# Designed miniproteins, single chains, continued (2): the designs that were tried, part 81

Each design is a single chain, and the fold is of that chain. pLDDT is the mean over its residues in the fold that is shown.

## One batch from the design tools (miniprotein)

Design m6983
Fold by ESMFold2-Fast:
Structure m6983 (fold): chain A 95 residues (1-95)
Amino acid sequence: MEKIRENALRNAEATEREIERAREVKKRLEELGADKSDIELVEKSIRKGEEFLKEGKKLLEEGDYKKALLLFTSGTAAAGVSAAVGELLAKLLEK
């Protein structure tokens, strides 16, 4: 049953990638002169993703792979939605 641990590790990596993508989107929004409120919304989602990642890594170290997987999945969703919304806003600002 190494599968749960491997899935948790893969989802941790996915969460880290989505957080980085959201950070890149935030930078692009700042370059395009987006409203501070829109930038702050993306930043709040990034922080929430980072919180899920930190707590998930702690549970992974404690051997609670199932809870770690759930937190990493939640972190990926939080950061991923932020990145997608930010990309849409960036495209609207480029016109």
Scores: mean pLDDT 82

Design m6984
Fold by ESMFold2-Fast:
Structure m6984 (fold): chain A 62 residues (1-62)
Amino acid sequence: MEELKKKALEHIKKAIEAGKKGDVDTAQEHSLKALELLSKLSEEEREEIFKEADELNEKAFL
C-alpha cells in the first residue's frame, strides 16, 4: 500500500477506535488528518480506503 493510503487508513482506524471509547478529541484529530490525506488521493484509492473503513467500523461495532 502506498504510504499516503497507509497513513490515511491508520488515521481512520485510530479515529474509529477513539470514537468507540468516547475519546472525542482524539477521534476528531484523526478524522481531520484522514480527510486531509484522502483529499490528496485518487477517487479509486479513496474508494478502496472507504471499503476497508466500512469493514473496520462494522467489526468495531460488534
Scores: mean pLDDT 75

Design m6986
Fold by ESMFold2-Fast:
Structure m6986 (fold): chain A 58 residues (1-58)
Amino acid sequence: EEEERKKKDEETFKKIHDLAQSGAERANAALAAGNRAEAQKIVDDVTKEASKILKESE
């Protein structure tokens, strides 16, 4: 019960954290390459995917 909720929350936080960290690295790399459009797309895609994970985790 409580342990199942904590495990599910930890898995959700880990997925979102990994997604955000990977996304930030890719977006920063795109910005460093001068590709602002690609960086914006990466941020948007990461935000959309994180929102989906949060909804599915409920």
Scores: mean pLDDT 78

Design m6987
Fold by ESMFold2-Fast:
Structure m6987 (fold): chain A 100 residues (1-100)
Amino acid sequence: SVEEILEKIREIALTPVEIVTSKLGLRELQEKLFKKIDEEVEKMRPEVEAFVKEAEATLDEQQKRRALIEYAGSKGNEIARKQLEELSEELGVSVEELMG
């Protein structure tokens, strides 16, 4: 469902941000970034609805499952990267240092 794909995107986006901000003890910044991730995921709702509808119309069940997983991974990682870049700018350190 659309809700399952949005939740998967959210999970993938949150995971690296949670690890980094928890390791650094940045609780207030973590809450701000989590809210931003929720907003970015919700903005994707029409795009996800269109993608799910097209996949359901054109793909078999196995092809659809794989396409939806790959899509969620791609979009979740893109959102995570944007939030880590914002965190990098806020802290004055590189994204590589944050993830290392």
Scores: mean pLDDT 84

Design m6988
Fold by ESMFold2-Fast:
Structure m6988 (fold): chain A 58 residues (1-58)
Amino acid sequence: DEYLKEQAEAIREEAEKVEKEGYKKAAEYLRKAADYLLKGDVKKAKEYIDKAILELGK
């Protein structure tokens, strides 16, 4: 699915940015979300995105 690949790539780029800002755990969650998205597991991807947001939200 081209759309899911595009979304996964965008999430991985965001993970690199937040990792450079010192949010290593959030970056790890975003990379896991991208991996699940590429596997078609949208529900699991969303769970990891939520975890990343929680980590970034102080």
Scores: mean pLDDT 83

Design m6989
Fold by ESMFold2-Fast:
Parts: sequence; structure tokens; C-alpha cells
Structure m6989 (fold): chain A 82 residues (1-82)
Amino acid sequence: SKREEIERLLEEAERLLEEALLPRRKAEELGEPYIPSLESLELFEKALEKAKRALELAKETGDKELIERAEELLKRIEEAKK
């Protein structure tokens, strides 16, 4: 099902985003300066790829809820990457 594929891509993108954010969150918890790692940047890029694919498929289905979820996730990833 297209919906199941979209939901899987959204879940994978969310997981990758959480992994990419973990070093920043840990630094904040410890009161340490955040130093971006290459691994975090790669995770952001993979999350972005998955979210973009989810949006593409969601637009094909015309499901407004899935489109909005994918667009919001893309926004979160792009903001977090900065």
C-alpha cells in the first residue's frame, strides 16, 4: 500500500532526525558546546531524502494529512540542520 510505504518513510526519517539531534541534545544536557559531526550531517541528509520521498508519494495519493506530515517533517529537518 502507498500509505504504508509513506508511513514507513516518515518513521525512518523521524528516527534519522532523532539520531542526528542526539549529539546536540547530549551537549545541552551536559552544558557543553555543540560540535557538529560528519555522522550527524549524514543522518540529516538521509532523513531529508526519506522525507522528500514521502512527500512525493503523499502528493501522488492526494492525502492532505500525509502531505502535511511530510512537509512539517521536512521543515523540522531543514531547521535542525542549520
Scores: mean pLDDT 83

Design m6990
Fold by ESMFold2-Fast:
Structure m6990 (fold): chain A 57 residues (1-57)
Amino acid sequence: SDDQYTQQVQGLMDQRRRYLELGRRYRELGDEEKSREYFEEAERLRQEIHQLNRDHS
């Protein structure tokens, strides 16, 4: 249903936002490896959101 889809997309968007915040924080701390890991997770979630949007269209 549209409600279930909206809830799932919102959850993924919220998780992606958290990973982007963590990636930025670790970059500020000079931890390049952890920063890259969190940005990679955020990018994976971005792709998952796009796939869900395509599947729901």
Scores: mean pLDDT 86

Design m6991
Fold by ESMFold2-Fast:
Structure m6991 (fold): chain A 72 residues (1-72)
Amino acid sequence: MELSPLERNVLRALYLAELLGLPAITARQLARLLGVSQSTVSRALRRLVEKGLVERTPEGYRLTEAGRALVE
């Protein structure tokens, strides 16, 4: 599966959020953490959701089981 550097960084950030006990993280929070625009993060999140690696919840985005398997 081809992942861009930004997509990999999004997956790592979501995994770190899970380790810290956060239920989900928003696109705005990810944009601030990764130092990119919210539109850039939203496009990456859309691709990751289409790949089944990330899911949208009422509280934000989080990893699926498949997404966790790809985190380094």
Scores: mean pLDDT 84

Design m6992
Fold by ESMFold2-Fast:
Structure m6992 (fold): chain A 55 residues (1-55)
Amino acid sequence: STMETLKLIFELLSMSEEQQKKKFAELYKNAKTEEDIKRIEQIKLTVESIKKIRG
């Protein structure tokens, strides 16, 4: 759901870069479909964009 995606984004933003890498590795490992992978990539891009805005 959209709400669960937002919670995950906020959790990722509160994590260190090393913790973020581990979390993304878990998400990719648990991805069952091409749609799941695309969703993970979209979340990753969103997190990186927010990090750039923050400097």
Scores: mean pLDDT 83

Design m6993
Fold by ESMFold2-Fast:
Structure m6993 (fold): chain A 64 residues (1-64)
Amino acid sequence: ERERRREILERLARAIRNKELSKLSLEELKEAEEVLKKELERHPDNEALKENLELVQKQIEKLE
């Protein structure tokens, strides 16, 4: 149940930790952005979520 959301978050966390955001497709990055925005709505003071969202958005801009 909701495995897609967990998989996206895990892949994103690994990619950020290993500086492998460029290995994620534009579609995967956009999905991750949506997931991060939803999580940040629930935990607006979570610094890691804010940083991850910024990194993902920056990478999306570079690919577009």
Scores: mean pLDDT 76

Design m6994
Fold by ESMFold2-Fast:
Structure m6994 (fold): chain A 70 residues (1-70)
Amino acid sequence: SLEERLREALAAGDLKEAYRLEAEMAIRAGADPAVIERLLEELLEAIENGDVEKAIAISQELDDAVAAAQ
């Protein structure tokens, strides 16, 4: 399951895989794939650049997009 894969990625410290799995779960829950995929790309770029403040802000936008997918 996606939840099991997410738990394994988090246990391994694979944050990029963890975020990808969370994005897939959000899309399956009804979030807009175009919005989620764009935010995921921006989040992964912020992590790669070490921009912690930007990564936090984008993570919040991802949470908001998931909440909007009621």
Scores: mean pLDDT 77

Design m6995
Fold by ESMFold2-Fast:
Structure m6995 (fold): chain A 80 residues (1-80)
Amino acid sequence: GPLELSEEQAEEIIKILEEEEDEEEAVERITALLLERFPELPEETARAIAEFLVENKDIILSLDKEEQIKAINEILRLFS
């Protein structure tokens, strides 16, 4: 099925995007989270998702909380 995060899991990603100032460290933290939640996901795919999220963080963080969660799950669908 398509990749989908719970509200709690998406909020963990949002927190990384807000708090981690080092872009490479943000990518590594999000990649690790995605691999923990989706163990069958290829590492290259998890990293590509993480890189896309970090690259678009300013747009994501400009949204309200509910729309941030939706945006993250929509991005995951692009890689499913």
Scores: mean pLDDT 86

Design m6996
Fold by ESMFold2-Fast:
Structure m6996 (fold): chain A 74 residues (1-74)
Amino acid sequence: MHRELGEKYEKEGEEHLKKGDNEKAAEYYYEAARHYGAAGDGARAAELLSKGYEAAGDEDSARHARKVAEELRA
């Protein structure tokens, strides 16, 4: 359930980003991250948080989340 919901929210975030709805894209990426985190996939959750922060224009938080994702994969 959680991984399937994460995939659906990630797709919604990507579609909103393509439409230029950056605020909605960020919201959907944050929801996707919550669901992947609940599914135990911390690395993917951190990647999605990074995408959400990038869409929101928060480059510092995006950089931090990307580093966390890399550390979880190492």
Scores: mean pLDDT 84

Design m6997
Fold by ESMFold2-Fast:
Structure m6997 (fold): chain A 59 residues (1-59)
Amino acid sequence: SSMLEEERRKAVLYSAYGIEKAALQIDPENENIRKRLVELARELGYTEEQIEELLKELE
């Protein structure tokens, strides 16, 4: 894929990531939201350490 297409895909993924992050703040015990947030963060290129820090901040 072209660089432009990849950047657009990242923008969409980042928007979804923001939505799931907000949802987890409302319902922090929701395992399904947590799993979706982790998968979106991985697709965005976050490291496992960065993901762990994020999850700790949202608890």
Scores: mean pLDDT 79

Design m6998
Fold by ESMFold2-Fast:
Structure m6998 (fold): chain A 68 residues (1-68)
Amino acid sequence: ASAVIEEARRLLAELEEALRAGDRERAHQLMSKLQDLATAAYLHGDTSIAERAGELARRFAETFGETF
């Protein structure tokens, strides 16, 4: 896999942990980075990363009562 896809998967895992820990600032920072990488991964042919990023954005809204 490309470095972009690997980095996006790493950020997804870190974001899940930040959401689980209730670390809003960390989750927000990771979400910002993930938006750019999810777009790049989608263009590279990996739609699963973009779909997972969307799911975690919804979880962010549910957890903190705000949208990203």
Scores: mean pLDDT 74

Design m6999
Fold by ESMFold2-Fast:
Structure m6999 (fold): chain A 56 residues (1-56)
Amino acid sequence: KKYLEEGLELLKQKKYEEAIELFKKALEEDPNNLEAFIALRVLDPELAEELEKKYF
């Protein structure tokens, strides 16, 4: 949950790589975090697909 907020803040600063890492951690803590998953699908669709198979 904290990782989602930090990721969104980095996204506002256009630090996309760092934001992706935080959204990955948000899903690791809460696999049902659809907001983090949607952000990952926009920023890195290939990674989001891999994480979907891992957590779902």
Scores: mean pLDDT 77

Design m7000
Fold by ESMFold2-Fast:
Structure m7000 (fold): chain A 59 residues (1-59)
Amino acid sequence: DLDTALARLRAARSEEERHQAGSELVKLVNKYVKEGKADEIAEVLRAHGAVVTKEDIET
């Protein structure tokens, strides 16, 4: 789910694709944060090369 959204964002080659993938990712991140799963988001982002912590996601 979150992995799929991140993979689509990385694979996006057009402005339209990047916008769509980004919007879906933002929706998923907000949903997981509300569910108290910021740790899961941070782990997935780190697996994709981001340097983030759960605190960064919880902003």
Scores: mean pLDDT 69

Design m7001
Fold by ESMFold2-Fast:
Parts: structure tokens; C-alpha cells; sequence
Structure m7001 (fold): chain A 76 residues (1-76)
């Protein structure tokens, strides 16, 4: 249902943000200010792209692909 799909997308967003926050905290603890700034940029871009996909009626699969891309960028 649309409600189940919206709930799944919200869960994916929440999980991805939580992971990015954790990675940012790790960078901060390591004194890596450049990595922290990069993770914050990736997070902000991810949120903006997620909102655009949601507004366009994107599928859960498209949101999962966006999450996978954001994870790869944070690990780089």
C-alpha cells in the first residue's frame, strides 16, 4: 500500500541519516575536520535528493539506490 511504501521510505531515510551521523561522530573523534565536513555535505545532498524523489513519487527501489550511493560516498 502507499502507506506501507511511505513508511519504508521514512525508515530508509532515518537509518541512512543515523549511519551518516555515526560516521561524522567517528571523524570528529579522530580530529578529521575535512572528513566531517564531507559527510555533512553528503548528508545534506542525500536529504535534498530524497525529498525530490519522494515529491516525484519515486519507488522504494529508487530510494534504496540513493541510500547505497550515499553509503559508498561516505566510505570513500
Amino acid sequence: SAAEEAARQAALLREAIREMVRRGQEALAAGDREKLAEIERIRDEFVARFEALRDAGASVAEVEALVAEARRRVEA
Scores: mean pLDDT 86

Design m7002
Fold by ESMFold2-Fast:
Structure m7002 (fold): chain A 79 residues (1-79)
Amino acid sequence: GEELLKKAEELLKQGEEYFKNEDFRKAAELYEQAVRLLEKAGASPERIAEAYRNLGRAYQKLGDYEKALQYYQRAAALE
């Protein structure tokens, strides 16, 4: 579990850097990988929800409002 959590944290940090550089597609890809690792590691629902909100934000910046809404709804369902 701990190794997967560390990898998820690294991916989230990398995703944030790409997001800041306006590479929203790569940010979304890294956030999606991080969500999968968080779920596999049994991370808290609150932590998984935060990662889904980051995904929603990235897709919103990409103009993919349907995917953004889906990820925001998944985050809300975990809280």
Scores: mean pLDDT 88

Design m7003
Fold by ESMFold2-Fast:
Structure m7003 (fold): chain A 82 residues (1-82)
Amino acid sequence: DPVIEKIEELGEKLSEAVENKDVEGLKKSIEDIIKYLEDNKAPKELIEAVSQSLKSGAEASKDEELKKVLEEGAKKLEKLAE
């Protein structure tokens, strides 16, 4: 599925931003993921799965700023799924 493959690629960039504590890169990666899901009319289930993944990442993060960015991204995806 090309949509899932693209989300995995974007997820790699998101993971790199988290590892490097690159707050701006993380914000950009999340915005790119949201835009890709919206532009490709991704199924609600996929949007919810990505949102849950970001939420889990936030819960696992010990960095307050990264946690906030991941939580905000998850909330944006939850709204997109509605």
Scores: mean pLDDT 81

Design m7005
Fold by ESMFold2-Fast:
Structure m7005 (fold): chain A 74 residues (1-74)
Amino acid sequence: LGAEMAEQAEKAIKQVEEAEKLTGDKELAEKAKELLEEFKKAAEAGDLETAYKLAEEADELLKKMGELVREALE
């Protein structure tokens, strides 16, 4: 499970990098990547409680980035 969660985090980090290219918002992208890297480390360490908390925070940031991508493409 931890390895699978870590792989999902890597995919999310790539999505953040693409969103950064579209929006130019480096601060939001850095925060999202840091949160996803911490999530990956927690998942790999088997700290599922921390991983789930970090996943919720990352999900909120990814939703904000999605809104910015939508605005940039309009």
Scores: mean pLDDT 77

Design m7006
Fold by ESMFold2-Fast:
Structure m7006 (fold): chain A 107 residues (1-107)
Amino acid sequence: MARELAEEGERGGLAGLEEGGRAAEEAGRLAAESGSGEDAKAAGRGAAAAGGGAARAGSAEGGRAAARGGRYAALGGGKSGSSEAAAAGAAGAAAGAGAGFQAGAEL
């Protein structure tokens, strides 16, 4: 399930669709709940693709959803004990943040 949602986030996100960002967010949330490093890596990749698509399309909401998905994926990676999975989630969060944080709140 989480991996399938990550793939939907990747496909829809590449087109800059807000729906793709939301799919990436849900995939990340499921990965955080499961603590699976494999789900977290997939969700992180989905979030990165959705963030990049949102940036190209100028979709602030898609970018914010992708950033939340990446943060959840990083939490799932941390729970799994996989630094690789946590890093993938962090990369997805950063990609989404670039499109979503238009107010200049870089933290």
Scores: mean pLDDT 69

Design m7007
Fold by ESMFold2-Fast:
Structure m7007 (fold): chain A 66 residues (1-66)
Amino acid sequence: MSPLERFKEALKELAGEEVAEFGEKLYEKLVAEGVEPRQALVRAINEAAKKGGIDTNEISEAMARV
């Protein structure tokens, strides 16, 4: 499973489909704008955490378990 797939599944479990779709779209937009994939993922995690009212550590732990 790719880091993006793990990120989507973690967000679905923690905050639901809407937040997962937001995180995916943000990641895709950042990569399309030339942001390096690892940096794009970190930014998407931070912004999804704000939108979902979740701690970034909870997302990281959920990604490790998926």
Scores: mean pLDDT 81

Design m7008
Fold by ESMFold2-Fast:
Structure m7008 (fold): chain A 59 residues (1-59)
Amino acid sequence: MEELARKIAEKAGVSEQTALDVLKAEEAFGRPLSPREAARLLGISEETARRILEAKREL
């Protein structure tokens, strides 16, 4: 998980911790999150959440 979070962080231009928090949230819910759901849960912007989720999809 940490290695995937690092690759997502590099692609999305965010911290590894932020990328890891999104991955852990999706694991906890057992499904992909929407940008809005991730933003609300983690206190980040929808723009940031969208970049993270797009980076994950491209890997």
Scores: mean pLDDT 81

Design m7009
Fold by ESMFold2-Fast:
Structure m7009 (fold): chain A 69 residues (1-69)
Amino acid sequence: EDELLGQGQEYLKKAEESIKKGDLEEAKKYLEEGRKVVEQLREAGHTEAADALQGHIDELEEKLKKKEK
């Protein structure tokens, strides 16, 4: 689903911006929304899109952990 993938990408973009601003709670919220999109993509059979989005989430989660220290 093009709209679903686009929504997921938008959430991750907002999460990255929030991490850069140091708003860790906002970043966590957007990462949770991104994870929901990954689950929806997998349920819809869009496995490659889901895997790509999950990879970006994992990268942002590592950046978030570094900011929490």
Scores: mean pLDDT 80

Design m7010
Fold by ESMFold2-Fast:
Structure m7010 (fold): chain A 90 residues (1-90)
Amino acid sequence: SKILEELAKTSPEVLAAVREAIRQADAHAEDIPGSKGVSLLTAAAISAVAGRVDDAIRLFEEAAKLYEEQGNTKAAEIFRDGAERLRAAS
């Protein structure tokens, strides 16, 4: 399977950044209301693991903007931190 081969090519640093972003979002789940943020986080994690790191960064930034527009600065910071960790890992 080409998908499994591509997943195996994902750097340990990218995987660590994705895991940390998920951990932070889970730890602050009560501060991240609504299904859209969770859907964007899931899409970003899948994209990063598939080697599409630029797509993952964009999706984290979209989630951050969504929560900023809602006045939820805590959720916005979690998603921006996720994007920054992915940039540092790539």
Scores: mean pLDDT 74

Design m7011
Fold by ESMFold2-Fast:
Structure m7011 (fold): chain A 64 residues (1-64)
Amino acid sequence: LEVGDIVEAVVNVPALTPEELELRKGDLVEVLEIVDENFVLARNLVTGKEGIVPKSALRKVSRK
C-alpha cells in the first residue's frame, strides 16, 4: 500500500475508538498516510470519515 492508493475493504471493521475508521466490506478507501507496518491513516470514500485502519482489512484494487 502507498499514499494515494484507492483500496477496497475486504472485511467489516468497527471503529472502537475516535482515531479508528469504521469500514464495511466493499467500501472504497483512500490511503492518506502509512502509520506503521500494520496500520494506515485512510479516508472512507463512502462515508467521508477518516481514521486508522489495519492494512490486513484492505486490498489494492487494480482493474486495468
Scores: mean pLDDT 79

Design m7012
Fold by ESMFold2-Fast:
Structure m7012 (fold): chain A 66 residues (1-66)
Amino acid sequence: MVTVIATGLNASGATAVALKAIGDGGRAVVSGGDKATVVATGLSREAAEAIKEAAENSGGTAEVLE
């Protein structure tokens, strides 16, 4: 079970990351502001890597925690 913490996301990037995490069978929590943070939990390794890539492609930074 893997967790991803993504930071520095705009609203559309945060939404895309959260929806991807939920679609992959995980859970996502979004905290907002001018830049959003998404904490995604309950992921496989493959899902976590894909979510990290999606966050980085949205101009954010992501960390994968095992």
Scores: mean pLDDT 80

Design m7013
Fold by ESMFold2-Fast:
Structure m7013 (fold): chain A 91 residues (1-91)
Amino acid sequence: SMEEREEARRLVEEAEALVRETEARFRAGELSLEEARERLDEALELAREAERRAIELGDRETVRRATLVGAAATMGLMRVYMEEKAREKEA
């Protein structure tokens, strides 16, 4: 339905905003490693749920957007992991 398509789009938009805000705040030193990881894990979960719903609905544009933001969240998590390992090596 159109309502279900709008729900899938809202999940993508929430995930996109969460990744963008988290990356900006982490880069500014405003988030701990744990806070950045928690937010990016949440964004990844939202992106995966949006992709699953969009696939069931045949909404190719929302699938594409969900896939891209999921990849962005995964790359963000990798950056947080590398920063954690860098700090451990310096200690």
Scores: mean pLDDT 89

Design m7015
Fold by ESMFold2-Fast:
Structure m7015 (fold): chain A 55 residues (1-55)
Amino acid sequence: EIKTAEEAEKAIEEMKANLEAFLASSSDPADRAAAKRVGEAEIKRLEETLKKLKA
């Protein structure tokens, strides 16, 4: 669970790195599209959490 702004920023960077690694290793367009949608949604959720922690 994310408790601090620093943890949220680290989680965002880790999620971005994991998504890029998956996209680099996967050639299936359907898997890539699904990973992008899920990964981008989770990154957005983490960014909203970061905003709340700073407010």
Scores: mean pLDDT 79

Design m7016
Fold by ESMFold2-Fast:
Structure m7016 (fold): chain A 66 residues (1-66)
Amino acid sequence: MDNVQRAADDARQILLDQGVSDDDAQRAGDAIRTVLSTLQDRLSDDELFDLARRMARTIAAHYKAR
């Protein structure tokens, strides 16, 4: 499996767990995947997953604060 896709899927699950809607979590996950795809050659697998999780948590926090 592509590690970028796996990291993006993990990020989408974090968004869902934080109460973001299915549709918004899918869109945010797609955006995260695009960012990770741009950076995949510059980051280790661990760094990709850490970035994906951080992005997901940041996005979820902003959704909950509004």
Scores: mean pLDDT 81

Design m7017
Fold by ESMFold2-Fast:
Parts: C-alpha cells; sequence; structure tokens
Structure m7017 (fold): chain A 70 residues (1-70)
C-alpha cells in the first residue's frame, strides 16, 4: 500500500541521518541514496508494480542498516 511505502521511505531517511552521524562510508551512502531515488521514481511511474518496489526499498533499508554497523 502507499502507506506502507511511505513508512519505508521515512525509515530509510532516518537511517540516512543515523549513518551520517555514525560517520559511515559516504561513497556507499551516496550509492544507496541514488538507488533509493530510482526506486521512489519507479514506484510513482509503475503503480501496478508497487509490491516489487516495496521489496526493493526493504532491501535498501537492510543495506543501510548493515552500513551503519561498519
Amino acid sequence: SKEEFLKLVKKFNELGTEAQEANADQKKLEELAKKFFEVVRNYEENPEKAEEYIKKLEELIKEAEELIKE
């Protein structure tokens, strides 16, 4: 659902802030941010594939969480 997607977007943004505060790898953060914006754009353009982009966003959140632990 759109609400589910928006909650994941908010979580990714919060993780981005935490990663910056933790002084995580900035190059990897920039790569994740680019992928994040691509997923958000694709979600808006292809509503019939919304579930696929929600899963991709969940994967990016996991990558961001792993990056913070490094």
Scores: mean pLDDT 80

Design m7018
Fold by ESMFold2-Fast:
Structure m7018 (fold): chain A 60 residues (1-60)
Amino acid sequence: GAMAARRQAAADLFAQTGLSKEELVERLKEIGFSEEDAEKIANAKNPVERAKLLQEALAK
């Protein structure tokens, strides 16, 4: 479904090296995340918090 596709696309972005936080936010918005959720995910301090924020965003 669309949620699974968004999860995979986000995971692929997180696996890439060299993306700035600003580029990550823009790419997450392109996938269909809100600006607020994209900024929270991009600014997460560790992978566990990032995964939690991603799950919360996907539940909307």
Scores: mean pLDDT 77

Design m7019
Fold by ESMFold2-Fast:
Structure m7019 (fold): chain A 57 residues (1-57)
Amino acid sequence: ASSEELHRAMVEASELAASLPADIAQEVSTLFEELLKAGTDPAEALAAARERAAELL
Protein backbone atom coordinates (compact mmCIF):
# COMPACT_ATOMS: atom_id res chain seq x y z
CA ALA A 1 0.00 0.00 0.00
CA SER A 2 1.04 3.61 -0.52
CA SER A 3 2.15 5.89 2.35
CA GLU A 4 -1.11 7.81 1.77
CA GLU A 5 -3.17 4.62 2.29
CA LEU A 6 -1.15 3.79 5.42
CA HIS A 7 -1.66 7.31 6.79
CA ARG A 8 -5.44 7.14 6.22
CA ALA A 9 -5.67 3.71 7.89
CA MET A 10 -3.63 4.94 10.87
CA VAL A 11 -5.91 7.97 11.29
CA GLU A 12 -9.03 5.77 11.07
CA ALA A 13 -7.54 3.30 13.58
CA SER A 14 -6.79 6.16 16.00
CA GLU A 15 -10.37 7.44 15.67
CA LEU A 16 -11.70 3.92 16.28
CA ALA A 17 -9.53 3.54 19.40
CA ALA A 18 -10.67 6.95 20.72
CA SER A 19 -14.32 5.78 20.46
CA LEU A 20 -13.78 2.57 22.50
CA PRO A 21 -13.27 1.70 26.19
CA ALA A 22 -9.55 1.79 27.05
CA ASP A 23 -9.11 -2.00 27.37
CA ILE A 24 -10.83 -2.71 24.04
CA ALA A 25 -8.97 0.20 22.39
CA GLN A 26 -5.63 -1.28 23.52
CA GLU A 27 -6.49 -4.74 22.14
CA VAL A 28 -7.71 -3.50 18.72
CA SER A 29 -4.71 -1.10 18.43
CA THR A 30 -2.35 -4.00 19.19
CA LEU A 31 -4.06 -6.17 16.55
CA PHE A 32 -3.83 -3.36 13.95
CA GLU A 33 -0.10 -2.86 14.67
CA GLU A 34 0.65 -6.61 14.54
CA LEU A 35 -1.17 -6.98 11.21
CA LEU A 36 0.81 -4.07 9.74
CA LYS A 37 4.07 -5.69 10.97
CA ALA A 38 2.99 -8.94 9.26
CA GLY A 39 2.65 -7.09 5.94
CA THR A 40 -1.16 -6.93 5.87
CA ASP A 41 -2.65 -4.22 3.67
CA PRO A 42 -3.55 -1.16 5.83
CA ALA A 43 -7.21 -1.26 4.74
CA GLU A 44 -7.45 -4.99 5.58
CA ALA A 45 -5.71 -4.39 8.94
CA LEU A 46 -8.24 -1.64 9.72
CA ALA A 47 -11.15 -3.92 8.74
CA ALA A 48 -9.83 -6.64 11.08
CA ALA A 49 -9.48 -4.08 13.90
CA ARG A 50 -13.09 -2.94 13.40
CA GLU A 51 -14.30 -6.57 13.41
CA ARG A 52 -12.35 -7.26 16.63
CA ALA A 53 -13.86 -4.15 18.26
CA ALA A 54 -17.37 -5.37 17.36
CA GLU A 55 -16.61 -8.83 18.84
CA LEU A 56 -15.42 -7.27 22.13
CA LEU A 57 -18.34 -4.83 22.50
Scores: mean pLDDT 82

Design m7020
Fold by ESMFold2-Fast:
Structure m7020 (fold): chain A 124 residues (1-124)
Amino acid sequence: MDEELVNEAKTHLKEAIEELQKALDYARQAAKEVGEDKVKPLIDEVERALQDAQNALKALEEGDYETARSYAGQALFEARVALDIARELLAEGYNKDLLTQLIEELQKAIEHFEKARDYLEKAI
């Protein structure tokens, strides 16, 4: 296992978690403007992605690289689903400023998850 590549994966997971937290804050703001029922599927996917990303980081810190890779993959999938839902809401004409910021944070989180997975695949 390459310790430098593992540390890069940790850095990208931490950055993805911060970006997902910002995305969740924007989604909760959008729910107040658009309606909670309409935004709930988006919030649920961002919350699942956050939980799986946190589980991935914890597994990585404990040296369980297989579990870390699995959770990072789940978080990436959930973040992509959240991005698709956010884009659909934007296309329907709901709050453009909040949804644009939410989409930007989700895109950044996805890029960091992809990098974290690439580093983990090279480390093992």
Scores: mean pLDDT 88

